# Ledger of designs, part 52: designed miniproteins, single chains, continued (4)

Each design is a single chain, and the fold is of that chain. pLDDT is the mean over its residues in the fold that is shown.

## One batch from the design tools (miniprotein)

Design m13778
Fold by ESMFold2-Fast:
Structure m13778 (fold): chain A 95 residues (1-95)
Amino acid sequence: SFEELVARTRERIERLIRVLEKEPQAVMEALGLSEEEVEQLRALLEGQLGKLDYFAANPSPENEEQLRRFAADLDELIAELKKNSPVVGKLLDEE
């Protein structure tokens, strides 16, 4: 359901933000990013949490499609992190 998609995407973003805060150096090495770029990524992810609140309050086929695209982009980012850093991968797989 759309509500499950919102909830799952929120959980994944929150987990990724925690990993960025706990292991910023490992994320920098995994993605080839500077410290400033990791902070920018964190800010972008925090902004997406706000958009999830909007989507939850305004369910529509258009908003569901936009959320699905964002979820796919998030999946690609997580896959790259897991491929390049076993430490980050383990933290992202913890329930």
Scores: mean pLDDT 83

Design m13779
Fold by ESMFold2-Fast:
Structure m13779 (fold): chain A 66 residues (1-66)
Amino acid sequence: MHSFSTAVSDDSSPEGKANAKKVTEVVKEMYKLTEKESPEEQALKIGEASNKTVAGELTAEDVRKM
């Protein structure tokens, strides 16, 4: 169940919730930045940005500067 995995991550730790919020904000900014890109290019860039956000290397502000 998709919701079960997400709920477990969010419920397990404050860090999980904070990371989910950070990823959500970065994804929103990436969608705005890559709105004119192809869906394939958009997905690749969003995936890369999400991974960097979880690692603490990228914020929504960094995406806005791109």
Scores: mean pLDDT 70

Design m13780
Fold by ESMFold2-Fast:
Structure m13780 (fold): chain A 104 residues (1-104)
Amino acid sequence: SKLEEEAKKLIKELEEKIKELEKEEESEEKKYKLALLYAQIALLYLLLGEFEKAEEYKKKAIEYSPSEEHKELIEKEFEELLKNIENIDKKEALEAFLEQFKKE
């Protein structure tokens, strides 16, 4: 439950970064950054078991991805994660993901 609260807090922080980034002028860099932020939110929702929200944010990540290769990579990675989701230590995966964002 503490990990779920920390993950939800990070999602809100990432959503706020998206709102700020959307105010900037259109560029390939902006699209790439938006795709990355949406992919990170999608992964967090997937690890939280919120599959409908994970799919929504995955679609956004694909939409903003700058190339077909990046779109295919995101789709394939999420498909493989979803297929193996019951065999993944979701707590360990969430802890590892959250550590990447501590004190940044």
Scores: mean pLDDT 79

Design m13781
Fold by ESMFold2-Fast:
Structure m13781 (fold): chain A 73 residues (1-73)
Amino acid sequence: MKPSKETIRKIVEEGAKMLKEGASLEEVKKKIAEKLKPYVSDEMAEILASAAVTALSAGVSVEDTANALDKLL
């Protein structure tokens, strides 16, 4: 089943928090992908996690990143 907007936002918030605490882009991508795997295929989880980490590292807000992921799901 497609994750709720709330669930997507919480996953993105956790990723953003990890980045602020000094986690690597690879570590954050892995964590986001892992949290998305219950809702999508492994390949899709990796694609979406990569997109989310790229957006967050470029300074895109948690809300805008979550909105972009919701459109792709």
Scores: mean pLDDT 83

Design m13782
Fold by ESMFold2-Fast:
Structure m13782 (fold): chain A 62 residues (1-62)
Amino acid sequence: SAAEEKARRLELAKALARTAALLLLGPDAEITVEVVDGTKVVATGRAGDRVATVEVDIPPVP
């Protein structure tokens, strides 16, 4: 269903954003993941004095 595909794409976007933030900051980083307007995922991470923000667009369901 379209709802299942939308959920799958959202989870992929979350996984991508979180993984990218961890790659930038290291495995001990504190990562916060937020969904913005159902169109993008924003992962914000911090490791000591280092901060990174990663944005991933959620592909629209046709």
Scores: mean pLDDT 83

Design m13783
Fold by ESMFold2-Fast:
Structure m13783 (fold): chain A 85 residues (1-85)
Amino acid sequence: SDLLAELERLAQEIEERAKKNPKLTDAYLDVGRALASLRRGDLETAIQDVEDALKKVKEYAPNDKELIERLESVLERLRAQLAAR
């Protein structure tokens, strides 16, 4: 899935950012959990995990607008999939 691939790329990018900013480590773990949930078809849990990651990125890397926008885009797309049923 294109959405799964994007979330995998975001996980890698947050992992790299966490090397410079260790406060992002929990956001990386949240995206990892979202990936596992999405692979199982658990959209509701994946949405919660992405929301948690986004909250942490906004708190600890508020100037990383590209990362925030990409996480928000993934979140919107996950919510759209859940709503479509």
Scores: mean pLDDT 89

Design m13784
Fold by ESMFold2-Fast:
Structure m13784 (fold): chain A 87 residues (1-87)
Amino acid sequence: DEVVRKIREAEDEISRAARLIMRGIQEGKPIDEIRKGMDYLRRASEKLVQARKLVRRGEDPSRVIRLANEAKRYAEKAAKLMEDMLK
């Protein structure tokens, strides 16, 4: 099921971004960059929550996929920001 795969991809990327943010915190990276990464992660989580609610209601799969892709995109932005800081 494409919907299940897209949600899993978003969940995996959110988990990856969260681990990178934790590493940034542990390594004492600048708080402003950590906060920016956390803001992207919050946006990703918000989109994923919306996607899961639509799945539970049996709503249009295309809308779920769009929200899951948006969640993944925000998580990827958080991950990239943290990767650049951890170089």
Scores: mean pLDDT 88

Design m13785
Fold by ESMFold2-Fast:
Structure m13785 (fold): chain A 116 residues (1-116)
Amino acid sequence: SYVPNPEEFPLAELILNGLERWLRKKGYPEEVIQEALRLAAIIVFGKLVPLNGVTVTRVTREAIEATFEYLIERFPQYKEQFEKLKKALLDYLDEKGVDSITDEEAAEIIRKTDLS
């Protein structure tokens, strides 16, 4: 279990386990899988949360792209919101000229993005 209280957040647990299985089937390395799980948890909870077995503090471009591909396929009803979040994160990478951001920066960008 990745989430601290899986019985209280069964949908979050299902999303994180689904994302992990999807990424492993596509041959992503463990570091990218951990980064994607970190990002997905921020999106689902709206903030940084501790995850069991996930110690990464950064999110790469590859992890951002992979995470949103999965979320859009799994939850097509939220496609527009996910595309806005993906764009905000990738635009930040491009603006800074970097290929990764901190999990704290990702959480801040997600909180500040208007999804209405």
Scores: mean pLDDT 86

Design m13786
Fold by ESMFold2-Fast:
Structure m13786 (fold): chain A 72 residues (1-72)
Amino acid sequence: SGAERVAAMDREELLLELGLIVRESELLGYTELKERAQKLRDDLEAGRLSLAEAKERLVEILEEMKKRGINM
């Protein structure tokens, strides 16, 4: 599952995954999803979120993408 994959990620892997979501959301025109992923990436990089909180928010983003039929 997406949640199991995210649970195994370290900080560097989370930042990379968020960067990929930002890029693909921009290319596909999903502006709100891009902004959400970018904010999460910025907050994690700046130390405003713990690794556990960032993982929880990424799982929420991935579940929303799945509900919209967005496969990355």
Scores: mean pLDDT 84

Design m13787
Fold by ESMFold2-Fast:
Structure m13787 (fold): chain A 91 residues (1-91)
Amino acid sequence: LVEELARLLAEVAAEEEGLSEEEREEVFRLARAHLERLAALLAAASPALAEEYLRLAREAVEAYRAGDEAAYAEALERMGAVMREAAALLA
């Protein structure tokens, strides 16, 4: 899921910003690294929360791509809730 989400983020960035192939690859590499770190932190609290966050993040990217502002906002709100729950579990 991390690699697939990183790929989607790089594709969206390339479409929005008119990135070159090299720039697209760089965005993919950075997104993957950040997502791996975030997933590891969330998995330390709960593997289920890590999976839920990545699924919601994918939904957010897909909603953004589709121009569905309401779905995008809802996904971001739910991602924030997952982060708060993970933080509470780690405290």
Scores: mean pLDDT 81

Design m13788
Fold by ESMFold2-Fast:
Structure m13788 (fold): chain A 101 residues (1-101)
Amino acid sequence: SEEALEQARLLRDTANKIMDALIEKLREVSPEAAERLRQVKAEYDRRFDELIERAKAGADPDEVLAELTRAVSEALQRMVDIAREAGLSDDEIREIIEKAL
């Protein structure tokens, strides 16, 4: 449905803001961690595009939206874990995410 596709678009826009903010912050702290985040984002972008194409081809929009939501959650969790490994505190990560939104 058009509504589910619109929700998917908004979900992508929101996730991209968070991902880009984390990458930008980690460029200052750890260029290596920032590159790892870019790889996670690139994998997520490919998966997102594949799921949108499946929806356009007639897949159930609600099932696609659920799988997109899961993909976003998994990608963001991986990026948060990488940021923690790079030495960012949970409070710093939270502030970055809140400021991006």
Scores: mean pLDDT 85

Design m13789
Fold by ESMFold2-Fast:
Structure m13789 (fold): chain A 90 residues (1-90)
Amino acid sequence: IELLEKALEETQKAIEALKQGDVDAAIEHLQKARDLLQQAIDQGLLGAAPALSEVEAAIRAAKQGDLDAAIAHAEQAKRLTEELIRELKS
């Protein structure tokens, strides 16, 4: 859960940076979120894979200068991570 909460924080910071047009900061935060989600998967939390996929899509879109697509993918990653955290609270 702690890895997912940190990934959520980094994803939120990335969305804020993208909305401000700070692409370099956004990519840095998305890369941190990617690494945290990958660590969760490596620890057996396979349910993190959809969120990881969306973070990777957001990084690609940001690097291509497609900020609208980057924001959309990052927001989807945020939703998927929030859903997974809720499922694990049982």
Scores: mean pLDDT 87

Design m13790
Fold by ESMFold2-Fast:
Structure m13790 (fold): chain A 82 residues (1-82)
Amino acid sequence: MEELQKRIEELEKKAKEYNKKADEYTSLMRDYEAQVRAAVEAGDKEARDRYAQLMSDYGTKANEYREKAKKYEEEAQKLKDL
C-alpha cells in the first residue's frame, strides 16, 4: 500500500508541475493576444503578424503541457481505482 500511495503522489506532483507550466504558457499566449489586438488597432501589420505567431507558439506549448498533465492525472486515477 505505501509504494502505491507514493507512486500516486509522484504522478499527482508531476501533473501539477505540467499544469503550472501550461498555465504560464497560457498567460504568455494571452499577453501576446493583447499585443495582436493593439497592433490591429494601430494598423501595424508587421507587429500583428509577429505577435500572432508568438501567440500561436505559446498556445501550442500550453496544449502540449496540458496533455502531459492529463496523462499523469489519468495514471494516478487508475492507481486510485485499484
Scores: mean pLDDT 87

Design m13791
Fold by ESMFold2-Fast:
Structure m13791 (fold): chain A 53 residues (1-53)
Amino acid sequence: SSATRQFIDLGSQAGLHRIASWVYKQLGDDKTAQQYDAIADELDARAAAIQAS
């Protein structure tokens, strides 16, 4: 379904942003890591909204 495709796409994007956050945390750049986590949180929220609809 289109909802399943959107869910997978959003989840994949969130996962990539979480990986970026982890990399920046390893480099000691906590501010950039927090920005990537915030983007991932927004993508996860969008995925949850699609499941609720």
Scores: mean pLDDT 87

Design m13792
Fold by ESMFold2-Fast:
Parts: structure tokens; C-alpha cells; sequence
Structure m13792 (fold): chain A 66 residues (1-66)
């Protein structure tokens, strides 16, 4: 068998890092601050733990990677 390299993805799809950065921007706009690293979920979504800067409540934001 001969290894044949596959070309890179055809379009710059949302990477987990880009999805996490989008979530960070949304979180900051809503008054939340990231308190941990983003986590890739098995369903293809990205989860970002955030904390409300006013109340101290911690929640997890989730967004799909398209």
C-alpha cells in the first residue's frame, strides 16, 4: 500500500479554537469571563466554562462547530 496524502480542508471551517474564541466574545459581551480551557464535545460542539463577573455564577457555554 502506498500512502497518499489527503489535501487540506477545502474551506477554513470553524476550528475548535475559533469556536472557543467566538464563545469567549459572546461570554464577554454578556458579562462572563472564561475560567478554563475550551473542551471539544463528542457531538462536535465546543464547551467553554465561564463565570459571571458580577454574581460569580459559573456556567458552561456550548456552540456547534460548523
Amino acid sequence: PVPVPTPAPPAPADTPEEAAERLRRVALEAGYEPVGPPVRLPDGSVALPVRNRLTGDEVTLVAPVR
Scores: mean pLDDT 72

Design m13793
Fold by ESMFold2-Fast:
Structure m13793 (fold): chain A 81 residues (1-81)
Amino acid sequence: KAVEYLEKAIEAAKKNDKESLLEYLSEANEEASKEIKDKSKLYEFDEKLEEIEELVQNNAPPEEIVKKLEELKKFVEEALE
């Protein structure tokens, strides 16, 4: 499930494990594409995910990456309501 992979991504980000973080983000994206039926919300998910990937590539502080991942997780939970 997308939320489960985002939870794993948050833990990887806290450990500064970029390889696992990017892998879990890829899995979350695949699952979100299957679970989020509203195409507008899926587009917003993709935009938020790209922002997080940019932060990872630019070596942003782990705290900022974790915050953005928590926001994305909440967005997905609300999109599945």
Scores: mean pLDDT 84

Design m13794
Fold by ESMFold2-Fast:
Structure m13794 (fold): chain A 77 residues (1-77)
Amino acid sequence: GLGERFVVTGDAETLKSSVRKAAEDRGWTLTLVSTEEGPNTKIETYLTSRKDLQIKFTTTTNEDGTKVGTIEFINLP
């Protein structure tokens, strides 16, 4: 449906690589449209070339340097 959201969480580098591979396998182009950075958080927003689908990737860096990624798939109206 319109405005649906799907979320996946895991290791940041693994998730980022998996999303890029999945997009390539589907023939989609991902365009980075915004980047927001905080002290321990980086948010990258991508648009896909063939669907009103937005992908939002959030990376959180822990004090020990461990990075956890969260990917949100947002179906645009």
Scores: mean pLDDT 73

Design m13795
Fold by ESMFold2-Fast:
Structure m13795 (fold): chain A 65 residues (1-65)
Amino acid sequence: SMMDEIVERAKETIRRLLAEGVPFRQAAIKAHEEALKLGEENGVPESDVHLAISRALAEVQRELA
């Protein structure tokens, strides 16, 4: 689904930026901005994009624990 695509792309963006030395907060902001743009281009409601980003952030934080 497009929601799963948004989640996976957000997780990849966060992981890539963390590997480049970007702090988690800045990586999360960048992933959120990219997800909002992707959602807008594909007709996904902003509320659903927010849920997808929350899920991506939780999953990446779990991987780091």
Scores: mean pLDDT 86

Design m13796
Fold by ESMFold2-Fast:
Structure m13796 (fold): chain A 80 residues (1-80)
Amino acid sequence: GMSERTKRFLEEVLEALKTYSPEELAEMLISDAELARLAGESPARQLATFIVRRTEKEPKEEDIERLAREIEERYREILE
């Protein structure tokens, strides 16, 4: 399962979506070099990858996919 650190970082990102789009958050939080490596990924997946790599000792693709879905779903709800 995801660590408490990952869950807390996700909660902060989800709250920030009330003010910023996923694309804006990715640009603010992720370095230009790392964003270039994630080029072609959705902004939600860029953010999810960033969170998991920073908070998990062993980053897992399953956790990245789960976080990306949570970010996309929350932003969709905010726009509705």
Scores: mean pLDDT 86

Design m13797
Fold by ESMFold2-Fast:
Structure m13797 (fold): chain A 95 residues (1-95)
Amino acid sequence: MSLEEAVELLRSYLPELPESTLREIARFLLEWARARGLDEEQTVREWAATLQYILERHGEETLLKGFEKAKALFERKGAAFTEQDFIDALREAIL
């Protein structure tokens, strides 16, 4: 999947987010999927739905706080960054 295809897919779930934010999320998800050998489109689609739920229920600031925490953790862990690490980062932003 290209970056542009991932951005368009994310926009269908998160149309309220700025283009720059969608690109950052798309880059993160694609790099993580590639690092772990996961299906890129499935990864982007599944996490787009999860992020949409957080955006609708908790708002943009909470979503971005959780995403930035997840991104920082991924930069430290690389391929060792797990789905549970991502969930925990998002959950901690909500609390």
Scores: mean pLDDT 88

Design m13798
Fold by ESMFold2-Fast:
Structure m13798 (fold): chain A 83 residues (1-83)
Amino acid sequence: MEEEFRKLREEADRLIREAEENIDDVKKLTEIVERLRELYRRLRELAKQIPDSDINLQIRVLVFALSLGGEIYVFELRIEKLK
């Protein structure tokens, strides 16, 4: 669980950086946002699988997922502006 969360977080951080570097490239940004949405889905599923005995991990995963959802929303608005 902890190791899986670490890998998902590292993957999300890399994709967010790539999105920032390609902020004016609508095609590239769209592809990156689709990958970020898949990570968001995986983080939500991971949170459901974490036992109640590990509430600290569950909270950390949910907070990160919420933050990632906000980043996705910002990039989606940027894509709309570039159309």
Scores: mean pLDDT 85

Design m13799
Fold by ESMFold2-Fast:
Structure m13799 (fold): chain A 87 residues (1-87)
Amino acid sequence: APLSPAEVSALLMEGMQRLEPTYKELKAAIAKADEETKKKASEEADRLEREFLNFAADRSASRAQIEAKVEETEARLRELIEELKKA
C-alpha cells in the first residue's frame, strides 16, 4: 500500500537524522582539507544533499525506496570522507 504524505515525511526526517552524524563527520574532514580539496568535496556534498532533498520533495516514494536512498546517500558520504582522509 502507498504511504500517506505524513508517513513519507516521518521516514524522510528519520533518514535525515540518521545521516546527520555522517554529514557532521564529512564537514569536519572538509575543514581539515586544503582549499582545492575543500571546494571539490563541498560541491559533491552539496550535490548529494540536493539529490536527497529532490527525492524527498516527490513525497510519493515507498518505504523501501526511502530506506534505499538513505543507505545510498550514507555510503556516498562515507566514500567522500575516506577520500578526504587519504588526501
Scores: mean pLDDT 80

Design m13800
Fold by ESMFold2-Fast:
Structure m13800 (fold): chain A 95 residues (1-95)
Amino acid sequence: SHARELAESVRNLADALEAGDEEKAEEEGKEVIEHAKKIAEELRKRGEIDPSDTLEDVEKNLTEILNFIKSLPPKKAAEILRGIADSIEEAIRAA
């Protein structure tokens, strides 16, 4: 599922940031945005989110959030991202 793929990409981003692997962090950051956009498109089609919101808004907002997280010390950034991935995985199990 796109949600499972999102959780995996968020976790991979955390690992890359903690390791100082800038190339992998860029790759995984793009995967996070793409999987989130796919989820947002499905939610929009189901009427679960405001139909006035664009996929560009999702990309912009997530880019800003990821840039903020990446500005934190690597261990803190990884901790936050792993917490997000855990929350996504829990939501998938509850569904």
Scores: mean pLDDT 80

Design m13801
Fold by ESMFold2-Fast:
Formats: structure tokens, sequence, C-alpha cells
Structure m13801 (fold): chain A 125 residues (1-125)
């Protein structure tokens, strides 16, 4: 990936994440999950790949996430961890579902932009 495209994608991922963190439904997912606060002390025994918005933010800032697909993968992991750990009627499952829908709406334009930018780079090479 060209440095210009990588920098642009990183900036857009950081922007989307900041917008998601500003949504009140995102608050339980900002920091690593506190199982004691939710009466689920075995959460980390059940969930082997925990991920928080703060961890995703740090990885974007460190340049460890270079594609839209990598960002989507981590957000999906966070959503499915909540679905796995909690009953379907739990408020956290509903909040995670709403956050994931908002995320996907913000992600679709960026996916289209990345595809167009990659095609332009290929055509220029």
Amino acid sequence: MRAELLARIRARLAEILAELKADPVAEPFWEPFDPEAYGLPDFYELVKNPVSLAEIEARIAAGEITTVAEFEGLMSQMYYNVMYAFPDDHPLVQQAAQLYETFMEKLRPLEAEERAARAAIEAAE
C-alpha cells in the first residue's frame, strides 16, 4: 500500500472510532471489560480474544491496522464476544448490536473509497 493511502486510511479509521466512542451505547466497550461490574467474573475464561475500543484505538495509532478489513475484523470480534458471553435479551447485547450497526454504516463509504484508491494505484503501476 502506498504511504499516502495508508496515512489516509489510518486517519479515517481513527475518525470513525472517535465518532463511535462518542455514542452513549459505546461506553461499556471503551475500556477492557470489567466482569465484576456485570456479575460475570468468568467472562475472560469464556472469551479468549477480548478486545475493547481503547485497544483498537491504540492499534490504529501504532499503525498496526492498515486496512478497512482489519478494522472490521476487530469490531466484529468485540460484537461476537458480547453475543457469546451474555443472554440475547441482555442490555449489553442490544447496545453492542446498535454500535455494530452504526459502525457498519460508517464503514461502507470507507470500504468503497479504499477499493477505488487501490484500483487507481494498480492502474498507475
Scores: mean pLDDT 78

Design m13802
Fold by ESMFold2-Fast:
Structure m13802 (fold): chain A 95 residues (1-95)
Amino acid sequence: STRRHQAMVLGARVALEKLEQGYSTIEATKLAAEEAEKRGLDPLEAAVAAVKTGAVQKYGVEISGEDARKIAEAILEGNYEEAEKLLKEAIEKGS
């Protein structure tokens, strides 16, 4: 889907910009999802791309789509403690 691709590209771009500004992966992902929603794009697809981008930029690890989705869903639900735990587990598994 063109709109799905647009959400993913936006998510990755916003994540990179926010990470450069000193935001955490989780904070950058939340901001990427909010930006996608403001533009009428899918916030979950943007969040998934943002999580993957943050993992690569901060830790040099490629997270699976399934793990990135679980982390993104936790972030969108405001469950930041679970999101941090899932992110740590995904990084350890991918290392």
Scores: mean pLDDT 90

Design m13803
Fold by ESMFold2-Fast:
Structure m13803 (fold): chain A 84 residues (1-84)
Amino acid sequence: SARELAEEGYKAYLEKNYEKAIELYEKAIELEESKGEDASPLLIARLYLMRGLAYKELGNYEKAKEYIDKALELDPDLQAAKDA
């Protein structure tokens, strides 16, 4: 499930394997978005945020901003995105 992929991505993030985290978050986003109307916008927003934070850790600030901005578009109340 998208949640299981998100959990695996977060484990990779905590291990500082940011490239693996990005790959897992991307797969989680694709799987959740494939649900159409049944997709969770809050989960997708959090996945974009985590993907952006992983890009920031890799020093790719342009992609970090792109994905964090997408997260804020989906959930403007994301505190972690505002603190990033």
Scores: mean pLDDT 83

Design m13804
Fold by ESMFold2-Fast:
Structure m13804 (fold): chain A 93 residues (1-93)
Amino acid sequence: PAAALAYLRSQKRGVEALAKAGKISKEVAEEILKLLDEAEEALRAGDFERAIEAALKAVELLEKERIKNNYITEEQAKRAIENTRRLLERLVA
């Protein structure tokens, strides 16, 4: 579980950096960070299904914002979400 926690914290730092650089809105960044906090809380409680669901919702919001700002394509976003799902399932195993 330490690896999953480290992953979530790395994602929080990435979202904060994107918001500071003006690449995503502060409001969207706050929503994503709230979902990542929910994922961390669920992970600490041993609720791995809720942790994965919350983390995936955070990634989906981030990728939607990146598509909106023309930083990535829909196909790239779909691959990122699927890769994140697979990674999280491995990290909580």
Scores: mean pLDDT 81

Design m13805
Fold by ESMFold2-Fast:
Structure m13805 (fold): chain A 76 residues (1-76)
Amino acid sequence: MTQADILPTLKKQAKSSSNDTKYATAKKITDLSNTVKDPSKLFDPMKTILNDDSVDQKVVNSGVGAVLSIVGSELD
C-alpha cells in the first residue's frame, strides 16, 4: 500500500508534458488500483491525465483502463 507515499509523485507526473511519462503514470495507477486499500484516491492524478486533450491515444487507452480498474476495485 503506497497511497501517502506515491500520490504526490503521481500528481506531479500526471502534469508532465511527456506522453511517455503520462503513459507510465497511467500504467502505475492501474497496477496500484489492484493493491491499494482505497483506490478512489487514484482518480485525481488520472483525471489530470485524461483532461489533457494533447495526449496520445495510447495514454487515453491506458487511462481508461486505469479508471475501469479503480471502479472495479471499489465495487468488488
Scores: mean pLDDT 74

Design m13806
Fold by ESMFold2-Fast:
Structure m13806 (fold): chain A 84 residues (1-84)
Amino acid sequence: MPKIKEIVVEGSGTRATLYIKAEGITAEQAAKIVKRFLEKEGYEVESIEILDENTAKIKVRSDKTVEEIAEFLKKKGYKVKLIT
């Protein structure tokens, strides 16, 4: 089934960069899905960059830590790799 295969979370403090790896959907579609649930939870999506057909880069700003963002994404059912 089309899905987000993996999300890599990088950063420190309250600024995070997410690398969204898509499977069976485009990177743009995957980024839009991730943006919607992040914004619904109160995270600010600062920028979105499409790196290739399967990979999108999202910069996120919030009052929550990088680790809290990673745990939130795991709770949404995504495979998450945290790099601090």
Scores: mean pLDDT 80

Design m13807
Fold by ESMFold2-Fast:
Structure m13807 (fold): chain A 79 residues (1-79)
Amino acid sequence: DLLEEAGRVGRELARNPPSPDPLPPLDKPLSLVEQVRASLGGILAYNRKMSEEEAAELGRDLAAALSGEELEKVSLPEV
């Protein structure tokens, strides 16, 4: 389940927030879960105090947007 896996990735990143190091551009296609991890890593580098549940919810929203719904049609709150 993509959404369940994205939620787990969000909780993991919230528990161990990454440093705000820039991620290099990726030349090869990533799995949806890898794309969610990269996006969440960037977001959580600047919002390191986000709760595990908040990060899990954001991960699921990103996975849903990447898998089926266009990001331009999804209003993501800036936190």
Scores: mean pLDDT 63

Design m13808
Fold by ESMFold2-Fast:
Parts: structure tokens; sequence; C-alpha cells
Structure m13808 (fold): chain A 58 residues (1-58)
């Protein structure tokens, strides 16, 4: 169970890094693409963190 929580947290961290890079790209004139990518990565991060919290609470 702990390994599953660690994997979900790792996925959340990776998604957060991707969201940060997407915001940097938006600042470089790729605004439409960067904003879409940032939202998608944030949604993935939130889902992974929610799953990890459910496993911790169980």
Amino acid sequence: MEAAIERLEEMARASDIMAEKAKENAGKGLTEFGEKAAKSSQDQRDAALAAAERLRAA
C-alpha cells in the first residue's frame, strides 16, 4: 500500500513540474498551448494527490 501512495505522489510531483514548464512556455508567447497544458497537468496532479490521500486514510 505504501508503494502505491509513493507512486501516486511521484506522479503528482511530475505533473506539477509539467504545469510549471507549461506556464513558462506561456510566458514565451505560447500562451494558448501553455495554459491548456498547465490546466491538464494540474488536473492530473490533483487526481493523483486525491487518490494518495484516500489510500492514506484507509
Scores: mean pLDDT 76

Design m13809
Fold by ESMFold2-Fast:
Structure m13809 (fold): chain A 80 residues (1-80)
Amino acid sequence: SEEEALKEIEKLAEEAIKRINDPSMTVDEILDTLAEFEKKVDEIMEKYKLSDETIRKVAELLGKVRKAALENITKRLEKS
C-alpha cells in the first residue's frame, strides 16, 4: 500500500542518514550510500501509485538525505 511504501522509504532514509553521519565513512562510501538509497526509492516509487501529498513527503526525505551527504562530503574534504 501507499502507507507501507512511505514507511519503507522513511526507514531507508533514517538508515542512510545514520550511515552517512558515521565519521569513519569515506567520500566514496557516502556517495555509494546515497546512490543505493536513491535506487531503492525509485524501485519503490515504480511499484506503488502514490498521491501528490506522499510524493512531496518522499521529495522532502530525498532532500534530507542529499543534504546530509553533501554536508558530510564537504566536512571530509576540508580535513587535512
Scores: mean pLDDT 86

Design m13810
Fold by ESMFold2-Fast:
Structure m13810 (fold): chain A 73 residues (1-73)
Amino acid sequence: LAKELAQMLQDLRKQGKSSDEISEKVKQYAEEKLGEETGELVGKAARLISTVSKASLDAITRAFQSVIEQAKK
C-alpha cells in the first residue's frame, strides 16, 4: 500500500498536478483502503512531501509507511 501511494504521488507530480491536487487524490485512495483517520494523515504527509522536497520513490514509500504506523498507534 505505501509503495502504491508513493507511486501515485510520483505519477501525479509528473503530470504537473499541484500539491493540493496530489494531497487530495492520495488522501482519497488512502481513506478508501485504510479508513478516514489514517487517510487524512497520509494526505497531510503527501501535501508536505509534494511542496518541500524532491524525494525518491523509496524515501516517499518510507514516509508513508511511517505515517501509517503512527496512525495504528
Scores: mean pLDDT 76

Design m13811
Fold by ESMFold2-Fast:
Structure m13811 (fold): chain A 74 residues (1-74)
Amino acid sequence: SDEEELEKLLREYGELLAEAFATERDRARLQAITEVATETTKRLLELHRRGAPVSELARVVREGIERLRALLAA
């Protein structure tokens, strides 16, 4: 279900952020990671307030994960 997919994505997103803050030592990448996290959270809160479908919330989390992975691979 979309709800199960969202739960999985939120868990993956949280774990990725925790790992990044625990292991990343480059200040510029930490700043970029923080910016992605802040933007993703703001978008999720706005969509939740508007009663957006769970599938749209899942899309935003997936985009956040993709951006974080790209930063960590650079």
Scores: mean pLDDT 85

Design m13812
Fold by ESMFold2-Fast:
Order: sequence, then C-alpha cells, then structure tokens
Structure m13812 (fold): chain A 73 residues (1-73)
Amino acid sequence: MMEETKAFLAQFKGKRVKEEVLESLSPEMAEKARELSEALQNGDLERAARLFMEMAREDPVAAVKVVSSLQEE
C-alpha cells in the first residue's frame, strides 16, 4: 500500500490542491489536503502518501476530490 501510494503520488510532485477544492472540504480534510500539497511541493512522497491514506480512510469522497484537483492542475 505505502509503496503503491507513493508511486501514484509521484506523478503529482510540485502540484497543489486547488483552493476551490479546499474550500469544499471539511476543516479537518482541508488541513490534511494543505499538508499534502506542501509535501508534494517539497517532494516528500512518504509524507504525502501517509496523508493521502489517512484522508482515504476517513473521508473517501474528500480523497477523490483531492486527486481530481491534482489531475486538472
């Protein structure tokens, strides 16, 4: 899981979640999505993967919105 998630997120290095999407999330999910964006900007794929897996576990809909945002940037 971790290695697969890191490989998946590697394609989004340097990208960030759109503010429009962040505003549509709960405060807790928005905070995780901001930290995910920071990790992707820094190339910290281990941190990014951990945050994404937490989001997918707690709120799968938020995780899908985040991925969709990253794909469109």
Scores: mean pLDDT 82

